# Designs tried in a protein design run: designed miniproteins, single chains, continued (3). Part 59

Each design is a single chain, and the fold is of that chain. pLDDT is the mean over its residues in the fold that is shown.

## One batch from the design tools (miniprotein)

Design m10039
Fold by ESMFold2-Fast:
Structure m10039 (fold): chain A 79 residues (1-79)
Amino acid sequence: DDEEAYEFVRKRAREAGEQARKKATDLGLPEQQIKRLSLQGAAEGAVDAARELQKKGYSPERAEEIARRVIDELVAEAE
């Protein structure tokens, strides 16, 4: 189910982004850097989740499309 796969990738991306944001905040980085690192962490989380989808039987193309959709939505939300 593409919707279930999308939710899985989005959850993993949000968790990775939140972890990156917390780490950057704890280091006392400026808000602009915190936002950038949070988005970078979220993108990395989406890519990792897409690799897990491939191991569960999704094609590389389908898994990558879902990850790109999640990343594009998170970029739009961050602006």
Scores: mean pLDDT 85

Design m10040
Fold by ESMFold2-Fast:
Formats: C-alpha cells, structure tokens, sequence
Structure m10040 (fold): chain A 55 residues (1-55)
C-alpha cells in the first residue's frame, strides 16, 4: 500500500515535467499498452530528460 502510493506520487511528479506533446504520447502509450505503475515510472524516468517542458 505505501509503496503503491509512493509510485503514484513519483509518476504524478514526472508527468508534470513532460511537455504537452510528450504527455499526450505517454497517455496514449499507457492506454494502449496497459502499463503497470512500475513500467510507467521506468518509462518516464528514462524519457523525461528528452521530453521535459523545462530544459
């Protein structure tokens, strides 16, 4: 339970860092691939550097 909540919080933080275009791409991928929280977090950590709205 606490670990699940922590994963959701980390995902939410990373989603806020994404550009609008990358956010839409991620949401589409999440919907199509049914990503787990762990998979979503790993994807975001790997790609946020390239897709952030802040350099």
Amino acid sequence: KPEELQLQLEIAKLLEELSPECLKTFQQLEKEKNLSNEEALAYLKKHVEKCSKLP
Scores: mean pLDDT 73

Design m10041
Fold by ESMFold2-Fast:
Structure m10041 (fold): chain A 97 residues (1-97)
Amino acid sequence: MAEEALEAARRALERAREAGAPEEVIRGLERALEGAERLLEAPEDPEAALEGSIGAGMAALAVGVALASGLPVDPEVIRLAGEAGEAAGRAEARALA
């Protein structure tokens, strides 16, 4: 649901900022949060749901790129970004149904 996506994105973003995560991870999570906030105001807006999913996907890709480059990423950032992605994906599936 939109509230779950919002909470997951917010928690992931807070942890990413605290841990000094790569800028692209933070930007992806900011986009996921914006999408979730828009979806909360318009629960059946497929564009808002898609923006949330794209943002979460960008954050996940940025984590993968950082790890492949030998940069350490906080395990909690990885876990919370994953939860944000799952919540965004569920919100997108509901908005598109």
Scores: mean pLDDT 82

Design m10042
Fold by ESMFold2-Fast:
Structure m10042 (fold): chain A 99 residues (1-99)
Amino acid sequence: MKKEELVKEAIKLLDEAAKLAESLNLPATAKTLEELRKELEEALKNKDYESALKVIELAIQTLRALVQQYPDNEELKELLKKLEELKKQLKKEIEKEKA
């Protein structure tokens, strides 16, 4: 998957995570995830994949905290796993271009 496609997928996952946080009655967390999604959209627009990687890491930290609070929530665990896999792929693609 190309860097652009990886960041677009991360944007979708952050939107899903924000909606899930809202469903859990966590409006502050939902707002944080929505702000991170907007930062990812800006990074994508600027083709700043290093900044995109940092934003994805912050989203992963936010979701890890949620999984600790809701350990039986399989949807949160799946979103976290998908974001961690996207981060690994994006880092690999960035490293390939910088060699």
Scores: mean pLDDT 85

Design m10043
Fold by ESMFold2-Fast:
Structure m10043 (fold): chain A 86 residues (1-86)
Amino acid sequence: MEKEIMVNAKPGDKLRALAIRVTVIEKDGKGKLYDATTNTLLGTFELIDGKYHVKFIDSDGTITEAEGDTVAEALSKAIHKYELSY
């Protein structure tokens, strides 16, 4: 299944929220996340015990993990962690 979602790349900054468009491809309880504008792989996810576990992959192959109640929430958290890890 393929769908597009909006993800807040600056969670916690309500006045400066940066929304990115993300293409979600799900197969066999696991999925891949792509930047809808560039079609670049952003990461992977898996639904485990009712939580979405996202692995965000940057351009250098560094993996940042987060979980959430939705794919958008989990990816948003992973991007936030990645930005703090510089």
Scores: mean pLDDT 73

Design m10044
Fold by ESMFold2-Fast:
Structure m10044 (fold): chain A 60 residues (1-60)
Amino acid sequence: MDEMIEAIAKAAEEHGGGVRVTLASGRESVLYAENGHQGEVLGRLAEREGGEIERVEAVA
């Protein structure tokens, strides 16, 4: 799981787009890489939600 999240975050940063995070509760958050720290934000989300992240996708 962690490796997948890191790979998606890296891809999102590489494309300069955003990343969409869907939580198990059905909540959805969209993070945009205006300055390229999406990986840090995703790490914080994973830590805060305690693995309640159901899906992570890079968006252009």
Scores: mean pLDDT 61

Design m10045
Fold by ESMFold2-Fast:
Structure m10045 (fold): chain A 55 residues (1-55)
Amino acid sequence: GLARDLLRKYLGLSDEQIEYLRANLDTPAAVLGEKLGISPRQAAGAKELLRALGE
């Protein structure tokens, strides 16, 4: 989907990392950022993108 394609292109996330993010959308952005190797701000944006696009 569009959110997944954007996250791969702009944040360099793997499909496995995106699935982890999708499974953990209620987890704080700071914790997700640490686990995924991205900033808390990037993790927060990724969560909102997945929610907004229903992905």
Scores: mean pLDDT 84

Design m10046
Fold by ESMFold2-Fast:
Structure m10046 (fold): chain A 72 residues (1-72)
Amino acid sequence: SVREEILAAFDAELAAIAARAADMSRDELLRALAGVVARTQERLDARLSAEEAAAVLGEIGARVSATWAALA
């Protein structure tokens, strides 16, 4: 599905950031995370209904929060 494709791309980008986070400053990490969120939001807005996009955005927020908690 489109939702699964977008989430898989997001998860892969988030995992790549997490893997190199030890070599990043706090500002670099925040910028990288913001970039992934922005790109994912563009994909959601382009391809899904508002209701479907909102549901996926909730999952994205949870994944970002979990990743930040693990790295902080």
Scores: mean pLDDT 82

Design m10047
Fold by ESMFold2-Fast:
Structure m10047 (fold): chain A 88 residues (1-88)
Amino acid sequence: SSREKEEEEKKRREALEKEIEEGVRELAFAVELTVLLRERLKRNPAEAQLALEAGIESEEVREYLRAREELREEAERIAEEYLERSRK
């Protein structure tokens, strides 16, 4: 029956909308965290991230990891405020 297909399409749309909202929130958080990290470290945080992923242990990587942990809550707050203002 065609009813089951319509219910599946509705659930799929709602799931996609939720995925888009979660993706936008994650992107906003990543952007704000990157801005805060750049300001804190006075360096490009991407360099420290690449070094971390390559398994390099350095003072720069340790400083990056500490700054990322310290700035996480602030970045989340700024990202949430940005998204709240954008949904007006």
Scores: mean pLDDT 81

Design m10048
Fold by ESMFold2-Fast:
Structure m10048 (fold): chain A 61 residues (1-61)
Amino acid sequence: MQTFTYTFLVPKDKKELYDRLKASLQAQAAARGATLTIEEKEVEKDGTKYIELTVTLQLPA
């Protein structure tokens, strides 16, 4: 099994848009036999609030 991990910052005010895209991405990963795991953490950078997303994609062996 091959694993990839990516980290992204999303402005907090755009989280709802991201939540809709997240469902689509998970469905696409499942259709390809992959597992997509997303962890969310609220962070503040330079006075702006972001959601830090850690995305782990596991591909079948």
Scores: mean pLDDT 75

Design m10049
Fold by ESMFold2-Fast:
Structure m10049 (fold): chain A 80 residues (1-80)
Amino acid sequence: HMEKAKEEALKILDEAIKRSTNPEVQELLRKAKEVLEKTGDFSEVIKLLQEAARVAIERGDREEAFFIAETITKISKAYQ
């Protein structure tokens, strides 16, 4: 069910990109989506999302950090 996991993860990433107000976080989320679309590498996607969460935390964007952590959890549950 790799295709289903990828489809759900792409949907989750699209929603996260729309919810993000931080341009640096949005760029990392877009890179994660591109990696997922082109390679299917969920491990690289998770690494990019962890970097996005780190950026949000370092900038004091508590709400952004929460959304990214939620996004990581949802994608990790879809990942096989």
Scores: mean pLDDT 81

Design m10050
Fold by ESMFold2-Fast:
Structure m10050 (fold): chain A 79 residues (1-79)
Amino acid sequence: MERQREEARELGERLRQEADKVKRMSEEEAYELAKEAIKRLPDTQLVVGLEMARGMAEAGNLEGARGAVQAMNDALSAQ
């Protein structure tokens, strides 16, 4: 559990560090990226979704942040 939460935070931090790349992502690309990360870290779906959405928003990509939130909501509703 702790390890997956740490990895989720690292994902968000990496999106912030790669802001120029993240700014160019579409909402669909962000959705698929978040969906894959949530699938890999299933015990921390909410944390993964929120960290990725925050990272994308801080990078200046609000469309990407919406994609990440949608992927999180879809994963949570499937549980």
Scores: mean pLDDT 79

Design m10051
Fold by ESMFold2-Fast:
Structure m10051 (fold): chain A 95 residues (1-95)
Amino acid sequence: SHMEKEPFVKKLLEKLLEVLDRLLEAARNGASKEELLELEIELGVLALGAAVLKHEELLELVSEALEVLRELEREGPSDELVERVEELRERVEEL
């Protein structure tokens, strides 16, 4: 990691954890189409940030979160999606 990028990476990780907490709630209890669109926009901004910082692992985690969001939009809440979000959250906390 580059020391000059570290504060920006930390902010993106903190924002990703916030988005994953909201995605976890949506995977458990469902969310409106508007809420899912807001999550998609926020994940898109995080993906752009990761790409600008050239942080491949963060970009991969955001991409996997977007896949969970797309499955949630198609199939609705499920225990499988809850488990996938919890696993993503653990991986982000280890960075």
Scores: mean pLDDT 88

Design m10052
Fold by ESMFold2-Fast:
Structure m10052 (fold): chain A 82 residues (1-82)
Amino acid sequence: MSLFKEIDELIKELPADLKELAEEVKLSLENAYKNKDTELLKKIVEASIKVLKELAEESGDKKHQEAVEKIIELFKKLKEKA
């Protein structure tokens, strides 16, 4: 099963602001992955991890924080496969 499908399921659990950002990041990662642009994919993952983690921590919602941590784990797996 593709990592992107697992990411989609986790994104559905996020609040609207985090959901929009995570969906945008996912689309950018899918495009980089399809184009085999390994360097762009790595840069997107690294930048996105920092932003998503900060926003999740600021939300104060443990459920949203846990969903974001899972998304970050999948992004790291995608980076390792690149």
Scores: mean pLDDT 78

Design m10053
Fold by ESMFold2-Fast:
Structure m10053 (fold): chain A 72 residues (1-72)
Amino acid sequence: MQEEAKELFEKAGVAAALGRDDLLARYLEEFRKLAGEEIAELARQAMDAIRAGDTATARELVRKIEERIEKL
């Protein structure tokens, strides 16, 4: 579960950086099913920050998400 959630989050990040909204939506939905609604909302915020080029906010949110994944 933890490893699968981490892989989905990493794939979502790559999709967001590439502007692949179709893949981003799919990976975030699969991530929500594994990690739950609360951490999925943090992941959406992180992807929004990546798309906006807000690297400081993205890094902080990624750290929080990784901490939450470790507790799955």
Scores: mean pLDDT 81

Design m10054
Fold by ESMFold2-Fast:
Formats: structure tokens, sequence, C-alpha cells
Structure m10054 (fold): chain A 76 residues (1-76)
């Protein structure tokens, strides 16, 4: 899915994983997020695909105030 690919690129930009996560792991992370955050991710990807990775990363950091991108990757 487009959201899964944008999340993969966001985590790569952040340097947040040692090994490429599977699609199942990324879907699991998305499914663990509140429904409003999931909707925000889908809207960001649909609105501007060229900025999707940066927008996804920003939304995740804002939702988890004080968490690093590495902390998000640990949820995978």
Amino acid sequence: SDVVEALREALRLAGAYKEEPSDEALRGLIDSLPADVQAALREAVARDPARAAEDVLRILVEHKAGLSEEDLARAL
C-alpha cells in the first residue's frame, strides 16, 4: 500500500532501522496507531505523494511527543 511504502521511506530517512522491515511489520505498526493518526497518514500520502515520507515522519513524531524515530522502529 502507498502508506506502507511512505512509512518505509520515512523510517529510512530517519535511519530508524538496522534491517529493512517487512510489509507485515509496517502494517502492524500502522494498525497499532490510533484511528485518527492512521487517517492523517492516509490523507498525507493522498494529498502530496512527493512529500509523503517527510509528512508521515512528522505526523509520527508529533503523535509520540518525546519519541525518536528509533523508538518507533522498535514497535516493528
Scores: mean pLDDT 70

Design m10055
Fold by ESMFold2-Fast:
Structure m10055 (fold): chain A 65 residues (1-65)
Amino acid sequence: SRADELVQQLREAIENDDIVRYQQLVAELYALSQQSDPAERKRIFQQLQELHDLLMKKIREREAA
């Protein structure tokens, strides 16, 4: 799905420290959620939470170095 593709691109942006790309992709995924049915919107928000947790983990790992 497009949501799954955007999630994969978001993971790549996090790994590459590309904050501009990350913000653009979050905006696209959020826009997609607004066009989605309630079940799909819930899944998208859960994926966004997981991506945020991944971003925070990567930031903590860099700060620990």
Scores: mean pLDDT 83

Design m10056
Fold by ESMFold2-Fast:
Structure m10056 (fold): chain A 88 residues (1-88)
Amino acid sequence: SSNPQAVLNVRRNGVPDSQIRQAVDSVVNANSDLVQSYSLNLDANGGTITITFKPGTSQDTAIAILQQVGRALAALGVDVTGGRYIPA
């Protein structure tokens, strides 16, 4: 695959899907030149947020954007429990 990805593991702490989606949308829209798409896989306790980057996005840039998402979610009271980068 030519598209790198980054995955954020989260505990939602009762924060609604609408607020989580709005926070992720804000970061993705600010980085729309680098982000291809994202997906949420969340149950009642939390789950994963996967960001798919455009081809040629560097690991450092992908991690920086993932950290922006993590900070936006932490501001809502969401716990970021882990993250990982998946090369293209």
Scores: mean pLDDT 89

Design m10057
Fold by ESMFold2-Fast:
Structure m10057 (fold): chain A 98 residues (1-98)
Amino acid sequence: SALAEKAKERIEELEKRLDDLEARVTRLEQRLLAEKAPKERRQEVVFLGAELGILRMEVWELRKLLEQGKVTEEDVERLERLEKRADEIGKEIDRLEK
């Protein structure tokens, strides 16, 4: 259906964004550790990594519903909330990267 096709494209774009954000968090964590940055700053990055892990799991659940042809309008609303959370995490990563 048109709903499923649009959901597929949005899920694929979100998965791609999560791949980028996860890579950036990993690089930032390694950099801050090497630079012996304050513990509080390192903990912020670890927390962002954990939040990305939760988002990844929720996106994986939506992907499985899509593969089964079971995507609903409520799932599309959930997808929109996940996209907004990815935007917020991205801004926090930008701040921590300076």
Scores: mean pLDDT 87

Design m10058
Fold by ESMFold2-Fast:
Structure m10058 (fold): chain A 72 residues (1-72)
Amino acid sequence: SVEAFLAEQLARINAIHDLSPEVQALLEEIAALLLEAARRGSVSEEELARYKELVQQLVDLDGDGLARIGEA
């Protein structure tokens, strides 16, 4: 079920080292940008540039953790 799937995803995130404020803030900002873009149906140049920077920072901070989430 969808609820069980979401609970499992959250458990995976929590299984990584500390879900620190930095990682949480990056994920929240990325999610907010994607949600706004999806609802609007367009992305500004500034938003696209910021999104790319945030993704790069997330990869640099949590390269192994993200790879493990994608693997499972």
Scores: mean pLDDT 62

Design m10059
Fold by ESMFold2-Fast:
Structure m10059 (fold): chain A 100 residues (1-100)
Amino acid sequence: PVNEKLREKLKAIYERVRKEHPSAPFEELAEIALLEMFEEFLGKEAAETLKELIEAVKTKKDKKKYEEALKVLEEIDKILRENDPETAFEKIKEILEKLK
C-alpha cells in the first residue's frame, strides 16, 4: 500500500500549495506539489535538477538542452508508469544524480 501513502502525501502537499498560491491554475499547482514531493523523497539536489529540466522544456531557449531535457523527462514518466513508487523514485534519483 505504498501507493496510498504516496497519494495521501501528494494530496496534503497539494492542499497547502493551493492555499499558498490561490491565483495559480491547477496545472501549476500540481507541478509545484510534485516538485515538493520529489524533494522529500529524492532530496533537494535531485529535485533541483528535475526543476532545471522542466524549465529547459518550458523556456526552449536552447534547442539541444530542450531536446535532452524532454528525453530525460519522458524516461522519468515511463519509469513512474512501469514501476512501484519506491522502485520508481530510486531509479529517478539515479538518473538525476548522473546528470550532475
Scores: mean pLDDT 73

Design m10060
Fold by ESMFold2-Fast:
Parts: structure tokens; sequence; C-alpha cells
Structure m10060 (fold): chain A 81 residues (1-81)
């Protein structure tokens, strides 16, 4: 993967370990604003972190819509389940 995707994966892993789901949701939303990062690449990063493809797609869709609270709630449910 690109250095940007590797850095995002590391940042998300750290935030999820700290249970900072709101910051993790914001990191996904900010990554979507980068034209070098596709939605499919964000889904793949979340899959590498242990999320199912369905859950990863839902998180990305909520972050894209600006529903950071919804994205954070799904991150929490998937990590704590």
Amino acid sequence: GSALLAALRADLARLLAARDYEAAARAVQNAMKNPEISEEELVAVLEELGFSRETARRIVALAKAGDLAGAAALLREAVEA
C-alpha cells in the first residue's frame, strides 16, 4: 500500500486501541477528502484492522455523509463485540 494508507492504518489502530471512536471516525472522514485515497482503499484499511467488508462500507458511508456519531458507534460495536 501507499505510505499514506500505512500511516492512516497506524493512526486508526492507535485510536481504536485508545477507544477514541470519535477521533477514528474523523480520521476516516479526513482521509476521504484526500484525492489520493479512494473509498475502496479506506474499506481495505478497515478490513486490515479486523472489520468486515460490510461494516467497513457502512462506516465509510456514514463518515462520507458527515454522520461521525453513527460512524463512531459502528466502530465501537465492531471493536467491543
Scores: mean pLDDT 86

Design m10061
Fold by ESMFold2-Fast:
Structure m10061 (fold): chain A 100 residues (1-100)
Amino acid sequence: SPVVDRVEDFIIRQLEKELDREMERLLATAKAEGWSVEQLQARLDELRKRFLESADALVEFYGKLFNFSPEELAELKARVRERVTSLIDEKEQQVLAEYQ
């Protein structure tokens, strides 16, 4: 569905902007406070959990707003989770590589 595709892209764009800002702040704080790699990884895990929860909430919100079918909602949720997970994985690898 073109509407599902547009909603997916909108959600991903919003989350990516927030993720970039949070990752930059986290890296700056880690460097300033001299965190261990283990402390940084723990904070990255917390951030991952929060972003996946936010992704689910946005899917539910826009699914209701656009009257998506249960099948469309399930498809959107799966696609958004996959794309958000990939973005987080990529950003985490960049942060960890830069921190060492």
Scores: mean pLDDT 90

Design m10062
Fold by ESMFold2-Fast:
Parts: C-alpha cells; structure tokens; sequence
Structure m10062 (fold): chain A 94 residues (1-94)
C-alpha cells in the first residue's frame, strides 16, 4: 500500500519531494487539511529544519514538531528527535 511505501521511505530516510506531495494528496482526500498543508509545505521546502523554524515563529508547534520528526526520519540524527520533543514539551506547558 501507499502507507507501507511511506513507512519504508521513513525507515530508509528516502523522503523525496514527490513522496511528500503524494502524502499531501492522500491527507487532502481524507479531509485532514492541516496535515495536507504540512506535507505540501514539506514537499516545496529546500530545508525541513528551516520549515520547522518558520512554524515555530508562527506558533504552530504541531507542524514544527512534524517537520523535525521528518528530518529525523531522513537523517537518523537524534538531535532532530530531541528538538521535536522540546517543541511538544513547550506546547504542553502553555
């Protein structure tokens, strides 16, 4: 399935703009407008880290955490997982 293809891409760090755009389309079909908007932004972005920082500046903690989690999936660098955790903790404190 497309979900299984996405899971394999996450495990392998193979997140292409084309795959992210397809995830946006699937989210839109399911009526998940915020998730669809996130994947569209991720597909168009040159840097997921810069995208996460833009979401943080806008106060969108959920989208910021998702961007760092995608960067973690792509790089396997624990620093991005820790940044996502910090964002969630900050959101819960407000």
Amino acid sequence: SRAEEFERALENGELSPELLAEMARLAEEEGAAAVAAFFRDAAASASLEELAEKYLAAGDYVAAAMAYLLEYAKTKDEKYLEKAKEIVEKALAE
Scores: mean pLDDT 80

Design m10063
Fold by ESMFold2-Fast:
Structure m10063 (fold): chain A 80 residues (1-80)
Amino acid sequence: MDEVEKLERERTSLLNKMQQAIAEGKVEQAREYAKKALDAAEKMLELLKKNGASDETIERAEISLETLKKQVEEWEKKLE
């Protein structure tokens, strides 16, 4: 449980840092934060599955991860 909370806070912090880096034009830093945020989100989802979280909790985590992936893809396209 505590590990899931730690990963969620890490993900939120990394997403905020990513948005700040994007706003400042720090493309490489934004990419690094995006990668770390995705890694944290994936680890959180796997831990939720391992710990027997409810189907609703797992579904919300999966939707959140998919949304983040789409946001990163959309941002990457704008850099072209």
Scores: mean pLDDT 79

Design m10064
Fold by ESMFold2-Fast:
Structure m10064 (fold): chain A 107 residues (1-107)
Amino acid sequence: MEKRYEVRVRIEPDPENPELYRVTADLVDKEGNLVGRVEGVGPSEVEASDKAIEEAIKRLKEMGLIPEVHEVDDPEEFRKIVDEGPEVYAVFPGATGPRVIFGKKKP
């Protein structure tokens, strides 16, 4: 499926406070250019991802997309979400399984 954007998610110790995690999601266009970035910091990968997801929701709305967040514990559900052809999607860690955020065009 041809995606309009690719999202690159990185999880690393925060360089300013190694007790915290930093999650960075880079939004990249079809040509490989960086067009946006969201980040979150927290005491766990899950909590840092919560902050990054909040910022990603705001960014998707600013882009004129409808944000949706799904907690996916089933690989078939994940595939179904991707097969719906969202303009952009990203995968973040969650407490019980991966969380998928995606942006869809308004109808």
Scores: mean pLDDT 73

Design m10065
Fold by ESMFold2-Fast:
Structure m10065 (fold): chain A 60 residues (1-60)
Amino acid sequence: TAALKAELAAAVKAKDPEKVKALIEQLPEEEKEAAAKYVVIEGTKLGSEELVKLGKEVLA
């Protein structure tokens, strides 16, 4: 879990939506919503429309 969160942060910074999606899918259900919200917030700050869209899809 901690290792997955660190990899998720790195993948978001790298703007790698494929890796971000794979990492979110590996998280427990209770952590997926928080991770998706993080991706939307950070993707917005980075100007990555792909990351924002990915995070919103997980939250839907």
Scores: mean pLDDT 80

Design m10066
Fold by ESMFold2-Fast:
Structure m10066 (fold): chain A 78 residues (1-78)
Amino acid sequence: SLDDLLREIRRRRLERSLQISDQQIEQMRRINEARRQGDMKTAEQLEKQMIDWSGQQTQQLIAEEREARRRLQRLLNG
């Protein structure tokens, strides 16, 4: 049903958000540790990796949203 599909989509979004948050916390901790050690080069590299990772996550979310939209559209059109 439409209601079941919407609930599934919301659940997956929440699970994804939690996973992303956990990964961001870990990456931030590594960056801060490098800074505390005075290793600015490593901190810069880790920040670039985090930016690249964030970009990849955004692309994945866009793809998932497009697929969710297609599934909803098909259900509405019969």
Scores: mean pLDDT 85

Design m10067
Fold by ESMFold2-Fast:
Formats: C-alpha cells, structure tokens, sequence
Structure m10067 (fold): chain A 80 residues (1-80)
C-alpha cells in the first residue's frame, strides 16, 4: 500500500513536470478525495504560474518537485 502510494506520487510529479494534461494526471489517482484536492492544486498552479497551494493549509509554496511531493504525501496520509 505505502509503496503503491509512493509510486503514484512519483508518476503524478513526472506528469506535471512533463506538461501532461489535467485529465491524464488525475487518471493516476484512484481516490476521489485525493483527486479533487490534486485538481484544485493543478488549477491553482495554472492560474498562478510557479506557485502551488496546499489545499489543507491554504499556504503558498514555490512549484518544485519537493513541495509537490510533500503536499501529495500529506494528502495520501490523511486518506490512509
């Protein structure tokens, strides 16, 4: 389960870095609660280039691989 979550997070980050479509990236997420939060993050980043907002805290961070990983790990942890 944990390994599967980490694999999914890595694929999501790669999809974002490669400029894959929102639909493609969201298809990687099986849990609709996590998918909804991820959709919010991606839409926010499209409207605010170079920024990402943590949907759990409403705090803004630079759009980096490390920040994406930390936020996604928190979302999966809450669901698990």
Amino acid sequence: KKEEEEETIEKVIEGIENGESLEKILSLIKNPLIGNQLAFMLVYSEENPGKIRDPLTSEDYPLTRENLRKILEKLFEKES
Scores: mean pLDDT 79

Design m10068
Fold by ESMFold2-Fast:
Structure m10068 (fold): chain A 74 residues (1-74)
Amino acid sequence: NPHFLSGLLFKNVGDIYFSLGKYDEAIEAYNEAIDEFEKAESLTTDEELKSFILKQIEDTSVKLLAAAVHKVIP
């Protein structure tokens, strides 16, 4: 599933930006990752893989929230 692989790539890019303190870029990458994972989930009929994709969406959403919190802290 190319969307799942793209989601993992964008998630990793987001993690790199986050580690560099580039929270705007991290948020953008995490949003792209979530969009790709949602596309992968909608195309998946395998229940086990669907569950795994949903976990990736959850994990990425938590990271996106963390980056957003860092952006608004003065």
Scores: mean pLDDT 85

Design m10069
Fold by ESMFold2-Fast:
Structure m10069 (fold): chain A 99 residues (1-99)
Amino acid sequence: SLELASLEEIKEIFRKGVETKDPILLIEAGIKALKNYLETKDEEARNIALSVANALKELGLELKAAEIIEKAVEALDKGDYKKAEEYIKELEKILEELK
């Protein structure tokens, strides 16, 4: 299980993931950003999650994870926390499969 990460930590993981083209780091950043947005309602966390989805699509990496991140953001925006938690759990399973 991932603890709630700070936005600065999430940004560093995202930056490294983009620089190294590492889908594991990108999905980790996405999961952490979604968990931060769920807890804090911070629009910056939301923007990082969407940036992760965009980076995965632009790199042609793990497109299913990108789509799930976008759906998780939509669920959180609508206040559907149960559905958002299901999407986060699905992302955590994808992350384990990539390790």
Scores: mean pLDDT 87

Design m10070
Fold by ESMFold2-Fast:
Structure m10070 (fold): chain A 84 residues (1-84)
Amino acid sequence: SLNQEIINEVNNLLQQLNETLQQTTDPAQQARLQQQIADVQAMYNLLSTGGDYNIPGTVLMDKYNQVIANANQVIQEVKEEQEK
């Protein structure tokens, strides 16, 4: 099982992504947010199943951190575009 900090981080991020998506009317920005939701869900599923036999745990955590960072960046960029 995943630790509570990872569970909380993923749940908070998915909530922010879905909230931003609900406030977004531009189809291109909606597609970007939907891709980030899919990427975050896929990474969470991979971590919750113990990962892939061919992927070292440290490499998997590095990929997780990249996915989280990418999602946060997209949220920020989409929100900045909505304020223009």
Scores: mean pLDDT 80

Design m10071
Fold by ESMFold2-Fast:
Parts: sequence; C-alpha cells; structure tokens
Structure m10071 (fold): chain A 61 residues (1-61)
Amino acid sequence: HMEELLKKADELIKKTLEAEKGRGVQGENQFKQDLENALETAKKLGKPDSVIEKIKEELKR
C-alpha cells in the first residue's frame, strides 16, 4: 500500500545518498536537511529498521 509514497521515499533516500557523493558541492547544511527529510519520510512510512539506521549513520558522520 501507499506505493506512491513508497516510491517518493525511495527517491528521497536515493537522492540523499547521491548528495553524499556531492557533499563538497552542496555543503553540509543542505546535505543534512536532505537526510532529515529522508529519515522523517522513512519513519512515517514504516520503512525497515535497516533503512532508518542507514540514514541515521549518514547523519552521524
């Protein structure tokens, strides 16, 4: 269910990981905002703990 929201959450996670590769270009503030948005969306959609932990690890770095 919520396939549209799941697709959007997956895209946000993917874009957040891509932002990590361009970290020096985008800057820390924008990067962290992208990660926070992805984390919030993943939690709201009930994504597996593995996905949530992945985003949290990116935030801690």
Scores: mean pLDDT 66

Design m10072
Fold by ESMFold2-Fast:
Structure m10072 (fold): chain A 73 residues (1-73)
Amino acid sequence: SPASLIEALKSPDLGIKLNALAELGKQPNPSAFAAQLTQLAKTNPALVPILQYAAKHHKNQALRQAAQLALAN
């Protein structure tokens, strides 16, 4: 589920984080969890670098936008 993938982004393991981002990009509506990503970034500032990477380089446009919105708010 998107919720379990968002939890995986908190992992200290870079491979787990990258797999979670890839799987989030495959979800049918990545924008639906933009608010959760925003809250996660505010409560877990260590995730900012991975979200910055996703916003700039992820192949899924909706996930790039969700990451950009999470960082802007």
Scores: mean pLDDT 72

Design m10073
Fold by ESMFold2-Fast:
Structure m10073 (fold): chain A 70 residues (1-70)
Amino acid sequence: SYEELKKEIEELLEKAIELAKEGNLEGLKKTIDEILSLMVKFSEIASEEEIEEFKKLVIEYGNKISEIIE
């Protein structure tokens, strides 16, 4: 479902932050690949409104990960 998929992506985003802080680049890459796969599935089932709401959350986590690894 949309809610389950959103929750799974959020949990992977939190895991990616932890892996980035640990310097586990292999784990980070694998987790990002999983997130991207789920994001493809998300885009197939989510409405425009759901996409807009979730986009804000994903951008926030992406910025945090980017700042850690940059």
Scores: mean pLDDT 77

